# Ledger of designs, part 70: designed miniproteins, single chains, continued (3)

Each design is a single chain, and the fold is of that chain. pLDDT is the mean over its residues in the fold that is shown.

## One batch from the design tools (miniprotein)

Design m10425
Fold by ESMFold2-Fast:
Structure m10425 (fold): chain A 85 residues (1-85)
Amino acid sequence: MEKEKAVELIKKFKQALEEAVKRGMSRDELDRLVLEFLVEASKILSPELVRKITNALAKVRKAIDEGNFEEAKKIMDELIKELES
């Protein structure tokens, strides 16, 4: 149901982020990926769930700005685990 759709969407975003990082992603590219993800999420998920995901993505963005991609991935993995339980 809704949580399953959220998990699939976040996994897809995580995969896109990993590929972008391998290519030497710019901040503009990160901003584009985040925007595309939030637009897609807003069409499928409840406003409450979108808000929770938006807050998590703000932390992901901060981690990436600090060059800590491992932390960014952990934040996304924790969000996936919460939604699967």
Scores: mean pLDDT 79

Design m10426
Fold by ESMFold2-Fast:
Parts: C-alpha cells; sequence; structure tokens
Structure m10426 (fold): chain A 66 residues (1-66)
C-alpha cells in the first residue's frame, strides 16, 4: 500500500528521504510510480522533489523487473 511506503519514508531523516524515495520508485510497478511519487512528494524538500522527478523519468523508461 502507498500509505505504508509514505509512513516508512516519514520515519527517515530528511537527508535520507531522497535515496529511500528513489528505491521505492525503482521497486514499484511501472503503472504505480507516478501515483507513488505524488504521494511522497510532500515529504521531500524542493531540491529532493526535483531530483526525484528526474529519477522518475529514468525508471519509467526501464524494462519492468517482473
Amino acid sequence: AIQVLVEWLQSLPQSSREQAAKFILKESPQGQREAIFNAIKPLLNAGQAETLAAYLQQVMQEPEPV
């Protein structure tokens, strides 16, 4: 559930949230990555959100792991 991922991200220091968010997006089904990004974006600072948006574009172009 997206809420479980949001709660996990909230448990992390601000400096660690960018790396954790990238991991979440990488391991998420392709069709859900944008929804997950939108759910976690409020937990990121402006710089982290910009970096993660760029990363989302990268992982959406990768083949599905499953």
Scores: mean pLDDT 74

Design m10427
Fold by ESMFold2-Fast:
Structure m10427 (fold): chain A 95 residues (1-95)
Amino acid sequence: MSPIERLHGVRDALQQAKKALEEGDTQTAETLLSSALRTLERLARETGSPLLERAAELVQEALEKLKEGDTEGAIEKVEEAIRLVEEEIERLRER
């Protein structure tokens, strides 16, 4: 699977995780965020992209917020991670 296809998969997982958090389904959100984090960490290592490194950090922070019971804080971190993933997708499309 191409890096761009994997990034689209990560974006979709993060968007689904945000929706799950908004619906109060923290277990589904944790599963989706954990999956997205593993893919982001791998892509960041493969590409050296600072945007993807920061996106992975934000997903880690979102998972920590969920453990603290801060669902709103987790949503904010997920929204920032989505923004950075979208920025990297756009950057790769211009190459």
Scores: mean pLDDT 86

Design m10428
Fold by ESMFold2-Fast:
Structure m10428 (fold): chain A 75 residues (1-75)
Amino acid sequence: MEKALKAAKEIVELGKKIEAGEDVEENEKKIEEIMNSLSERERAIVAAMVAGLMAGLSEEEALEKALKLAKELEE
């Protein structure tokens, strides 16, 4: 989970820079590299966390949501 939270936070920070028009192409490539470094499961968890953080959830709330998803994927 710590790896997924770190990746999600990095993607959110890069996304904010893209919204500000700062190094858009370079920051988009960095997001792609982060996502490509993750497994399919990790990508799903990170995507859920990014969505939560971008929607205004706290890191704690986004992490709790991702933990619930991870439990469902563990089986």
Scores: mean pLDDT 78

Design m10429
Fold by ESMFold2-Fast:
Structure m10429 (fold): chain A 67 residues (1-67)
Amino acid sequence: AKKYKITFTKETPIFNATTGEVFTGESFVVEGDIEVKVYSDGIGVVTNKDTGEQYVFDATKAKVEEL
Protein backbone atom coordinates (compact mmCIF):
# COMPACT_ATOMS: atom_id res chain seq x y z
CA ALA A 1 0.00 0.00 0.00
CA LYS A 2 1.13 3.62 -0.57
CA LYS A 3 2.07 5.86 2.38
CA TYR A 4 1.36 9.59 2.52
CA LYS A 5 2.78 12.12 4.97
CA ILE A 6 0.87 15.31 5.73
CA THR A 7 3.13 17.97 7.32
CA PHE A 8 1.95 21.26 8.84
CA THR A 9 3.84 24.54 9.25
CA LYS A 10 2.83 24.45 12.97
CA GLU A 11 1.02 22.15 15.41
CA THR A 12 -2.49 21.82 13.93
CA PRO A 13 -5.74 20.06 14.95
CA ILE A 14 -6.77 17.12 12.74
CA PHE A 15 -10.39 15.88 12.87
CA ASN A 16 -11.02 12.16 12.34
CA ALA A 17 -14.47 12.38 10.72
CA THR A 18 -14.95 8.58 11.00
CA THR A 19 -14.46 8.37 14.81
CA GLY A 20 -15.31 12.00 15.76
CA GLU A 21 -11.95 12.40 17.53
CA VAL A 22 -9.57 15.37 17.28
CA PHE A 23 -5.82 15.09 17.65
CA THR A 24 -3.09 17.72 17.28
CA GLY A 25 0.26 17.32 15.57
CA GLU A 26 2.87 18.73 13.22
CA SER A 27 2.47 15.72 10.87
CA PHE A 28 0.57 12.47 10.36
CA VAL A 29 0.94 9.44 8.09
CA VAL A 30 -1.81 7.53 6.28
CA GLU A 31 -1.45 4.29 4.29
CA GLY A 32 -3.71 2.82 1.62
CA ASP A 33 -5.65 3.98 -1.43
CA ILE A 34 -5.61 7.65 -0.43
CA GLU A 35 -7.55 10.54 -1.96
CA VAL A 36 -6.62 14.12 -1.01
CA LYS A 37 -9.17 16.86 -1.72
CA VAL A 38 -8.70 20.56 -0.96
CA TYR A 39 -11.77 22.80 -0.96
CA SER A 40 -11.93 26.49 -1.94
CA ASP A 41 -12.33 27.53 1.74
CA GLY A 42 -8.95 25.90 2.59
CA ILE A 43 -10.36 22.73 4.16
CA GLY A 44 -8.40 19.57 3.33
CA VAL A 45 -9.91 16.08 3.41
CA VAL A 46 -7.87 12.86 3.25
CA THR A 47 -9.95 9.76 2.47
CA ASN A 48 -8.78 6.15 2.62
CA LYS A 49 -10.93 4.66 -0.16
CA ASP A 50 -10.35 1.08 1.08
CA THR A 51 -11.65 1.76 4.64
CA GLY A 52 -13.74 4.95 4.17
CA GLU A 53 -11.76 6.66 6.97
CA GLN A 54 -11.55 10.45 6.61
CA TYR A 55 -9.34 13.16 8.15
CA VAL A 56 -10.18 16.88 7.98
CA PHE A 57 -7.58 19.62 8.48
CA ASP A 58 -6.48 23.16 7.52
CA ALA A 59 -4.89 22.65 4.09
CA THR A 60 -3.48 26.23 3.98
CA LYS A 61 -0.84 25.02 6.51
CA ALA A 62 -0.32 21.57 4.97
CA LYS A 63 2.12 19.83 2.63
CA VAL A 64 1.21 16.35 1.31
CA GLU A 65 4.02 13.97 0.28
CA GLU A 66 3.84 10.40 -1.05
CA LEU A 67 6.44 8.22 0.73
Scores: mean pLDDT 80

Design m10430
Fold by ESMFold2-Fast:
Structure m10430 (fold): chain A 75 residues (1-75)
Amino acid sequence: LSEDMQIDAIVGMLRIYASVNILTALKEGNEELAKKLRELEKEYVKKIEAAKSVEEAEKIFEEAKKEMDELMKEA
């Protein structure tokens, strides 16, 4: 696999992670949380797509997961 294909796979993993959290927020009636998660998804997708290496993309993905987890915990 090329680094480009691996970075694309990481973007896919982030989208899945975000979608699960967004669905959970919506099921709980928390539309504001769902909106914040969508905004984080969009921002982190751009950051991962701009990554210069797989290692950088992985670090950004871990950062995204941590921030989403913190929002889910605060809600």
Scores: mean pLDDT 86

Design m10431
Fold by ESMFold2-Fast:
Structure m10431 (fold): chain A 55 residues (1-55)
Amino acid sequence: MSNEQISQIVADAYKQAGGDPEKFKELVEKQASTLDPESKKQLLTAAKAVVSRLK
């Protein structure tokens, strides 16, 4: 999976969550469960970076 696809998944989850960090986390975890181990690592790393910036 490309970095562009990972960024798109994170962006879509963020929009759907409407500012709710718990909802964002749930949406990201659902997407991660359908991915191969390498893509799952990339997605979870990107999501952690977003959550860290949000405090």
Scores: mean pLDDT 76

Design m10432
Fold by ESMFold2-Fast:
Structure m10432 (fold): chain A 70 residues (1-70)
Amino acid sequence: MKIDHTGFSREAIVLLASVAMVEMAIRAFHMPKEKARQRLEEIRRQAKTLRPREQRVVMDQIDSVEKDLD
């Protein structure tokens, strides 16, 4: 899904970048599944402080990365 970053808060952009970095670490650096899940859970907890729209986008991206694990 195409994500439009226009109008997002700096906090939401930082969390989206963090999810992208976890995905990159899995693909390029063979990050262990358990470590990746722990980092995604940390980002998920931080996303709960965002506005509902931004929270949904960040959590959807986390769910997408989690589906690629296993």
Scores: mean pLDDT 77

Design m10433
Fold by ESMFold2-Fast:
Structure m10433 (fold): chain A 95 residues (1-95)
Amino acid sequence: SMEDRRKAVLAEATVTMAILAVRLNAPKELVLKSVEKALEIAKEIADEETLKRLEELYEELKKLIKENAPREEIIKKLEEMGKLLDEHLAALLAA
C-alpha cells in the first residue's frame, strides 16, 4: 500500500538521520531513540524475517554503543540497518 511505502521511507530517513547524528557526535541516547523510532515504524510494515534481522542489528548496535566502539563501526551498523530498510522499500515498490 502507499501508506506502507511512506512508512518505509520514514524509517529509512530516520536511520539516515541517526547516521548524521553519530557523525556530529550527538548524544548516544538521541541516536538510540532515533533507531527505536525506525524500529517502531518497521514493526507496522515489515515482514517477520525483515523485522527479526532489524532487531538483531539493533541489539548489535546497542552493544557497540555500550562498549564505546569506534564511531566508524557504529556508522557501519546503522548503514546495514538502512540498507535492509531500503531493500524492503524496493520490494514494496515492486509489489
Scores: mean pLDDT 83

Design m10434
Fold by ESMFold2-Fast:
Structure m10434 (fold): chain A 80 residues (1-80)
Amino acid sequence: SREEELQKALEKVTEIANEVEEEGIKKGLSGKEIVIQAVKEIDKELKKLKEEGKISEEIYNEVLELVKSLAESQGVKVDV
């Protein structure tokens, strides 16, 4: 269902964001650099879920736009 696909996509976003933050902190990256890497990795992983038929194109687009909007609210624009 749409609800199950949305939940799966949001769980992946949270997982990747946490992993990128932990790795970025270890590498001494700035908050802005961490946000850029998180958005890029989230886009990559959401595209994989879409290609595998686990989420729809609609859910991919909605979740990616939400992620980009959250980054922009922190002063970070990422082209994906």
Scores: mean pLDDT 87

Design m10435
Fold by ESMFold2-Fast:
Structure m10435 (fold): chain A 110 residues (1-110)
Amino acid sequence: IEPLSPEEAIEKIQKLLEEAERKLEEGRDPAEVLREVIERLEEIIDGLLKSLTDPNKIKELSEAAHEVIEKLEELREKAERGEASPEEVREGLQKLAEELIEKIKEIEKE
């Protein structure tokens, strides 16, 4: 995985959201879409972590990313059980991605 700047990571997360929304609109299985999003998001975060040199920033980003990924996995499990609608998955994904983007922006400003 190549190092990613904060700006590149944010752009990749935004594109990932757009792709996920299109797939959900096309009637793709929400659990499958979330599985793909989680995998790609982990790759983006790994790339971003490789670009950082401050141990405190690395720790803060790693902890925030872990929390977001855990919540996405919970949402995926609910979708697999039929307990989450495509709309709930879309809304949850947007909220969690926005939380991660804000954390990346905060770390960049420090």
Scores: mean pLDDT 85

Design m10436
Fold by ESMFold2-Fast:
Structure m10436 (fold): chain A 115 residues (1-115)
Amino acid sequence: PLEELKAAMARVQALLRDPTASVEELYRAMDELIEAAEKALENPDQVTPEDLEGFLRTAIAAIQSLLDRDPERAVEMLKRVEELLQKAKEKGIPISPELEQQVRDLLAEAERRAA
């Protein structure tokens, strides 16, 4: 549901502001965020482009934080975000081309660092 998505976004944002937050905590919060977004997309009529943009900006910021600390997990998260974006497109929700490109650019960088 949308409320769970907004709560998961707030959780990730709080961890990003905490310099003591572990990779494991951020990874778990990201897993919850992606799951909440997938559940919200089960009712696509209640998800606005602004909600999806908020999710995407939060996910990008969290994955950028993971990129230097755990690039393999960053790749995993980015692939899940790409799958979610494809589902959103199939359900007719418009996606910012700039944010979609940023996800693709981050995936390429994460894959380079994970190798």
Scores: mean pLDDT 84

Design m10437
Fold by ESMFold2-Fast:
Structure m10437 (fold): chain A 74 residues (1-74)
Amino acid sequence: EKKKEEEIRKIKLELKEKASKSEEDPGTISVKMLEELLKKGIKIDKSAFDVLLERAEREGDKETVERLKELEKK
């Protein structure tokens, strides 16, 4: 379990570095992070989805909210 948590942290850092060099908005980057983790077979805790959904809703990013809800249902 801790090994998966370290892997998630590493992926987040790598995507954050790429994000700072790209012109993509933070919402799109967060969705890409979750998609990468799910593609690698890593199960994301539902509470993590809730935190990201709340943040996207506060920012008014409807596209990110919809994508996160779709990923959560899978």
Scores: mean pLDDT 65

Design m10438
Fold by ESMFold2-Fast:
Structure m10438 (fold): chain A 85 residues (1-85)
Amino acid sequence: SDLDRLIAEIDARLAALRAENDAKMATSSPVKQVAIQVAMDLIEAYYEMRKEGLRLLAEKGIDLSKLAAMSESERDAIIIRVLLE
């Protein structure tokens, strides 16, 4: 389904960001490691919010194929709007 594909794309992107941040953490000072961990927690929360928004849009019968054709910023605007309603 379009929902499963979009969620898989988000999960793949989050996994890539985790890998990049883990690499950065390994070469960072202790203070910077704390900052990276806080940033990672916020990024993970944001990505979970995006997946929840997609599930809610699917539940409402919104055509997710149109979201897949949009830019990331346009998709995020729609997802944030539905979560705040």
Scores: mean pLDDT 82

Design m10439
Fold by ESMFold2-Fast:
Structure m10439 (fold): chain A 91 residues (1-91)
Amino acid sequence: DPFEYIDKAVEALKAGNKEEAERYLRQALDILEQNPELIPKLTTVDIDKIFEIAKELNRPDLVERLADILLKSTDPELIARAITLYTATKF
């Protein structure tokens, strides 16, 4: 369940455990890449959580992975969000 891992990454980051936050975020992204049918279930809140975690970890590569995942969607809103994320990865 990628959504459970996103929430675990948020809690790990709040606890100051950046290594655990990165591990959970990577697990969520791996699941989404392997299960593209789950991509349409991503909400704006989920996308924002992933972006903020990656930003706090100073990992623009994880934002790029999210953008690549969203581009696999047929949802024009998610595709538009992917384009925005690529331009936001200059941190």
Scores: mean pLDDT 84

Design m10440
Fold by ESMFold2-Fast:
Structure m10440 (fold): chain A 97 residues (1-97)
Amino acid sequence: SADVEKTLAEGEKKREEVVASATRESLRRALEEVPKQIEALLNDSSLSNQEKIEGLKIALAELKILLEAAKKLKDEELAEKAKKLIEEVEKLIKELE
């Protein structure tokens, strides 16, 4: 029974590690993609300032979700990256108002 219990515990830890690793990679990719989407939004000459502000507010909401996910993973680097992007987006919204 001890060998079975050990194997089950090791399997659970391995699954938790795989999920955490996959989630961290997904967060990193999302944080790399959001700045590109913001740049594309700001450079779109067909959009009004109000439409750009609405797009930036959506990006801000997404970044706040990514920040909370990074905090849950205790990934200080991803959390700091998300915080800096949040500050940048908030500044851009004020500049367009």
Scores: mean pLDDT 83

Design m10441
Fold by ESMFold2-Fast:
Structure m10441 (fold): chain A 87 residues (1-87)
Amino acid sequence: SKIAELAKQQVDQLMAEVTRFVDEALASGDRAKLEEALAKLEKFRGDLEGLKEWAKKEGYEELLAKVEEAIKRLDALIARVKAALAE
């Protein structure tokens, strides 16, 4: 499906964007940027959970696998940002 292919591309693009933002926030040591990064990651995680349910319902197995991997990567990024905020 073209829709599933576009969704996979969008997930890759957004993952690259949030990863870059987190790396910049961590490098800055700026608490406000870290809090912004956390909010951005949590919102994107919510969006991915919705996409996961849609992919599961439609039987888009490749998209489902990609979204599940993205959620795991986001959970790791969230943990890193939370650790930095605890310092």
Scores: mean pLDDT 89

Design m10442
Fold by ESMFold2-Fast:
Structure m10442 (fold): chain A 70 residues (1-70)
Amino acid sequence: MKWTPEQAEKLKKAMKLLDHDGDGTVPASAVQAVMDARGFPLSEEELAFFRSLAKDGRVNYEEAVKKLSA
């Protein structure tokens, strides 16, 4: 699961718009919808990855971006 820096930045910016609390998390269900809207839908493997990072239904997108771009 290696993402380009461009894809990682687009995810980060999109998630920031949904993160009105500023805590660095978004609903896991919102990740798929946002990526679809941005024109790069997630694979089943990528969806499973984001689900594995979910805590109480929420994903830390800063952590996800770091793991995907490592």
Scores: mean pLDDT 73

Design m10443
Fold by ESMFold2-Fast:
Structure m10443 (fold): chain A 79 residues (1-79)
Amino acid sequence: SDRELLEEAVRRIDELAKEYEKQGRVKEAIEAESLRSLMIIQVEVMNVPVEEVLKKMLKQAEKNGLKDLAEIIREVLEK
C-alpha cells in the first residue's frame, strides 16, 4: 500500500541519516533528512501520490550524488 511504501522509505532513510551522523558525514546526513522531510510534506500535506514523490526523490538523489539514498528509494519502488 502507499502508506506502507512511505513508512518503509522514511524508516530506511532515517536509519541512513543516523549512520551518516555516526560516521561524521554531517552534510550527507542533513541532505538525507531534508529529502525525507520534503517527501513527507509532499505526501501528507500536498496529497501527492507516494510513487510519484519517490520517483522525484530518486532523480534528486541521483543528481546530487547521494548513491546510498538513491539505492534505498529504488529498492522501495521495486516492491
Scores: mean pLDDT 84

Design m10444
Fold by ESMFold2-Fast:
Structure m10444 (fold): chain A 60 residues (1-60)
Amino acid sequence: MEAEKKLAETLIKAGKDMLASTPEEGREQTKKRIEATLERLMKTASPEVQEYIRKALEEM
């Protein structure tokens, strides 16, 4: 669980940094790529980590 949460936190941070550096025209596509990566992680994650990822996706 701790390792899964740390991985999720790292990916969320990287995704936010990527979105911040992406031009507006490409931002939606970049967001979809980040969402796909996090959704894949959610399929193997614990319920607590899944909820954490969902919250982060809503706040992006």
Scores: mean pLDDT 76

Design m10445
Fold by ESMFold2-Fast:
Structure m10445 (fold): chain A 68 residues (1-68)
Amino acid sequence: MKIDENEIQESLLRMVGSIAVKIAEKEGAEAALEELERAKERFIKEGYNEEIVDRVFEETKERIKELA
C-alpha cells in the first residue's frame, strides 16, 4: 500500500488544528489564532503542501472564531 504523503501532511495538520482549538478553549481565541498563524507560516516555509495547509487551517480558524 502506497501511503500518500499529502494524506500524512493533512493528518499532522489536523492534529495541530485540534491543539489550536484546545488553546482557544483554555486561553482564548486570540492566543489560538496567533499560534495557528505562526504554525501556518512555519509549515509552508518547511515545504508542506500550501493548499492542504490553507484548507485545514481555515477550517480550524472558523472553529476558533465560533468560540470567541
Scores: mean pLDDT 79

Design m10446
Fold by ESMFold2-Fast:
Structure m10446 (fold): chain A 75 residues (1-75)
Amino acid sequence: SMAEKAAKEVEELGKEGAEKMKASTSVEEANKIGLEAMGKMLKLAQESGSEKVLEVAREVQKRLGEIILEKLKEE
């Protein structure tokens, strides 16, 4: 249950980060937002002590990285 809550929090942080990154007008701004979101997700995963939560955080990190790549193509 605690790991399940942490996984949901990581997903929500990832969604919030992704939307802010997509709304940003530059790759630099998107990257700053992404790094901040990744830091928060990693902290939650580490504090949870759950491999499942860490795997969710890694999956979200990949999605945020794809947004950066798309922003690079737009510039």
Scores: mean pLDDT 82

Design m10447
Fold by ESMFold2-Fast:
Structure m10447 (fold): chain A 78 residues (1-78)
Amino acid sequence: GTGEAVTLRSETLTLEAGQVVSVTAPATPRPSLYVATLRNENGEVAAVASAVSSEAVTLDLTAPESGTYTVTLTRQDV
């Protein structure tokens, strides 16, 4: 069954336009849905990447413009 999303990482970063943030999700004993989200100072989604994996996976987020962002990584069991 699909479970509730759990936040694995949340951090604030100052990024330049075109800068890539790489977020690594850990391996799990069963497949999980990982969602990495980049939000600007206004809380608007600037970038999102997702994957379903039981092995470690890297999700890349690109900043569309210079500013302060919050990057979050969530995991949801599938």
Scores: mean pLDDT 82

Design m10448
Fold by ESMFold2-Fast:
Structure m10448 (fold): chain A 70 residues (1-70)
Amino acid sequence: KKLVEELFKTLKELIKAIEEGASDEEIEELSLKFNELLNQIVDQKLLTEEEAEELSELLLEYTKALAKRE
């Protein structure tokens, strides 16, 4: 589904932006897009159990990237 694909793409772009030291503005825009997509997916119950597991793994990488940025 396009929304789930965009969610994973956006989260991966967000992680990369944080790791590569992108601007606060770019990181904020990607974070807002990720949250908007996540809200739509959760509201529509579009995630399978397998997709939810992949998301949890990516969220762990996201939190690690944020910790390194600080």
Scores: mean pLDDT 79

Design m10449
Fold by ESMFold2-Fast:
Structure m10449 (fold): chain A 70 residues (1-70)
Amino acid sequence: SAAASRAHLEEAIEAIRRGDLEEAERHVVMAVLEGANSAAVAHMNEAGRALRAGDYEAAIAHLREAIRAL
């Protein structure tokens, strides 16, 4: 559901803020499995690229856009 996807994306943002990147990735995966739409998934993929680059501010911004797209 969109609500479940949103909850997981919000938890992913908080995990990034704590420096728990494994938990952040887990929550992003759960948001996809809960049926996030293609626009939200595109933003989540950009967040994953930003995390891999070490750009945590960009990652959080992309996750916020994913939430907005739900």
Scores: mean pLDDT 84

Design m10450
Fold by ESMFold2-Fast:
Structure m10450 (fold): chain A 100 residues (1-100)
Amino acid sequence: SLEDVYYELRELINEIIDLIEKLPEMSPEEKEKAKEKMKTLLDKIKQLVKENNLEEADKIEELINELKAKLDADAPAEEILKTAEELGKLVKLAMEKKLK
């Protein structure tokens, strides 16, 4: 159902945020594993957004690409978190519009 998709998207976003918040405490090896996991979660978000024809899909993809770029650049965790929170807000708004 569309409600199941909303639940899955919310859980994916929450997992990404949790990983970002833990980044400053991680070893270099743990950071690389966390970055790869976050990229996999971001790809799942992109797929669900596309498959469910959500509004703002292009803007969501831009935020996903920005988040990936910040991860690759080893940007400060606070800057990565800000982009992830913006992504989460946009995904939530797009899902709420679709559920109407």
Scores: mean pLDDT 88

Design m10451
Fold by ESMFold2-Fast:
Structure m10451 (fold): chain A 74 residues (1-74)
Amino acid sequence: SRMEENVERALQVMESFLASAPADIKAAVLGEFRARMEELLARYRAGELSEEEFGREVQRVMDEAWARAAALMA
């Protein structure tokens, strides 16, 4: 589905962003990011999120993951 494709694309973007990060930071950030993306998909499938809300939440989770990676690398 389009939402599943959006999750896969978001994960690929995050993996690319973290390509040069230390292995422990990469594993932690990607693990948390994947779990949060799967939670958003579950909420969308349950009818708790519209497509528009899902898109906003995906962007929020990506922004939070970038901030977390930056903090861990500081």
Scores: mean pLDDT 83

Design m10452
Fold by ESMFold2-Fast:
Structure m10452 (fold): chain A 95 residues (1-95)
Amino acid sequence: SDIELGGLAFAEGDAEKALEYFAKFLKSEEGKEIRDKLLAAEDTKEALEELAKELNMSPYLVRVMKVAAEYVEGKISREEALEKVTEIIENLKLE
């Protein structure tokens, strides 16, 4: 599935593929509810950690998915989305 392929790309450090697959998932009927939840979530550590528990995802994966949701909604450019996804991947490697 697109979400699994996005997760694999994220784990491999491939920001471009991660963004592509997550954006494709969030544009789908299956991804719509998750996209709405991501866009409605407060941009706080606490809110994103709570959403991560609800979706059974890592907090880093939820942060990447939120960037993809903002990109899909047209709130940020593709270049800005790629920068943000790359930063999240790099921050994960430091832990």
Scores: mean pLDDT 82

Design m10453
Fold by ESMFold2-Fast:
Structure m10453 (fold): chain A 142 residues (1-142)
Amino acid sequence: SMPSLAEVAERVDALVANPADFSEEEKLQLLEDVERLFFRNLHGSAELVASVLGILLRLLELALTQGSEELAFEAIRVAFQALLALFGERPDLLRDPRVAALVRQIVSLLIEFSKKYPELRPSIEALRELLAARGVATPPIP
């Protein structure tokens, strides 16, 4: 009953194209589906992990620009958990240039969220320090 990566990617494409066609409950469910797909595929190939991170990046962009507060907080939580899991369980993937580029883009969006939610700044700075120790440079927090 769990949707495939291809099905989730198509639903995210449809959501980003026409956000008004989706209820808040459907947006939250899609975020949950992406979180589940990330953790199920965390020990897969760099290409597969990069594909799921790319989907998460698109949902984060939507949550930042058009999301409710609930959708924003859930998207932020999923992003932090995904990046911490990469650091803890798959630090080898941080050496892949596609994964590193997506991680940098996700951190950039978390920094944008911190302009509205300044309480996120210490957690983002801690994440940046962990990533820098693995050779992944991220933009400075303004």
Scores: mean pLDDT 86

Design m10454
Fold by ESMFold2-Fast:
Structure m10454 (fold): chain A 90 residues (1-90)
Amino acid sequence: DVSNLLIQAANLLKEAAEILKKLGKHEEADKVLKLANEAIKYAKKGNLDKAIKHLEKAIEIIQNSGADNFELQVLLGLAQLYLGVAKLIK
């Protein structure tokens, strides 16, 4: 189910946002959390394209944050994997 993959990616990005907050990247964390929550909303409504765009924007914010943290990079990688599979099978 493509929606479930997108929701899983969003939940991983929400965990990544909590790590960003611990690293002092509060503005980036708030933006990621908002985008991930909107992606879940769109995925549940079947608006897959909007869900994907919100997740891609959240990933971009994390990548551009300058944060160098192993747990954050693992969560980012897993979110990219779920998003990539969702885009491939959509």
Scores: mean pLDDT 91

Design m10455
Fold by ESMFold2-Fast:
Structure m10455 (fold): chain A 67 residues (1-67)
Amino acid sequence: MKSASVTLGGETLSATTTDPNLEVKAFESTITDEDGVTYRLGVVYVYKEENGLPVVVEAKFIKERLA
């Protein structure tokens, strides 16, 4: 069993898998859009390795506006 979670803006995202061929990862990032608005992003995703590359099979995200 593998699990990962991220908490952002008072909200928690999580993912869990029991499949031995799948991996779970969480991360946070900051982005600025074309209007100059900055957001904090929280991402949780489930992926598999295929030909040495990660292939995302499920993703969840949240964002919080900072400016």
Scores: mean pLDDT 78

Design m10456
Fold by ESMFold2-Fast:
Structure m10456 (fold): chain A 64 residues (1-64)
Amino acid sequence: EGEKEAYELFKGGLKSSKDIVGKVTPVAERAIEILDKLVKEGKPYREAIQEAGRFLAEELGAVP
């Protein structure tokens, strides 16, 4: 359940980010697409979050 809650929070954050910054919108959309695809393919929420997070880190060049 904690993994599902983390997934929902992460996805919510990406959606919120899309509405704010036009430059981040395509990257955020792609990250959400990765989340949805992996979960639909039967991957656990943890793995989906990790893959999308890695994609964001590499594309945005920022890992706080």
Scores: mean pLDDT 71

Design m10457
Fold by ESMFold2-Fast:
Structure m10457 (fold): chain A 93 residues (1-93)
Amino acid sequence: GVGDLSVPFSAPDPEEIAAVEEAARRRREEGLKYAVVRTPWVPVSAGRYSTVVGMAWYDAQGKEQRLAVRVTRDAAGVVVGLRSADEAEIKAA
């Protein structure tokens, strides 16, 4: 799992925060908090390679959330691009 991932908050009151924490606690106890998927690096152009890093979790409201990022690196291994990946890119992985 990714330990630094947080759920979004929009200046809630203490009771709203407590409800969000309780929902997150229940999903964590169910073992459904995180799943990480990584695709192999594939060439996308001369000297450029990309991969998709995806994660899925249940948010504080108990809904399944997914985040996928396409990472592009150069031939030296330096990250030169980062963008949201769509569901088709995740499915192709």
Scores: mean pLDDT 60

Design m10458
Fold by ESMFold2-Fast:
Structure m10458 (fold): chain A 61 residues (1-61)
Amino acid sequence: DPELKRNRELGEANKAYVDALNQSSDDVKEKGKDTLDKLTTDYNNNSKLIKDYDNKKKLDS
């Protein structure tokens, strides 16, 4: 399912970004905070949509 694929890709991208920030200078970490917060919010919202989609699909089956 493309929605599940997208959710996994966002999660992997988020983790890679966090790992990269942890290996970076303090200046880069500060500049990355807003981006990380936005990615985390988007990921959580996407996870809710995926859950709702999966539940709907099971009922429609």
Scores: mean pLDDT 68

Design m10459
Fold by ESMFold2-Fast:
Structure m10459 (fold): chain A 77 residues (1-77)
Amino acid sequence: IKKIVLKVSPSADVDAIRARLQADFPDAEVTIELVDPSTLHGFARMEALRPDPDSDLKLTVEEASKYAPGAKVYSGG
């Protein structure tokens, strides 16, 4: 696994989430994108919430939420 991309709410603790993912995947490049769907409309909102195609790890929202307790996860990969 080379790249992991998570899309989470703006209230998420990005550093804590990155640290947890890097503990399990030490060689992966971890990118955490903050997404606020309330600031987006129509097609732009839909695109922002889509899984990142560059993420090598495809986590379900449930699996990704284990790395981001207390935050809303929109995409785990």
Scores: mean pLDDT 74

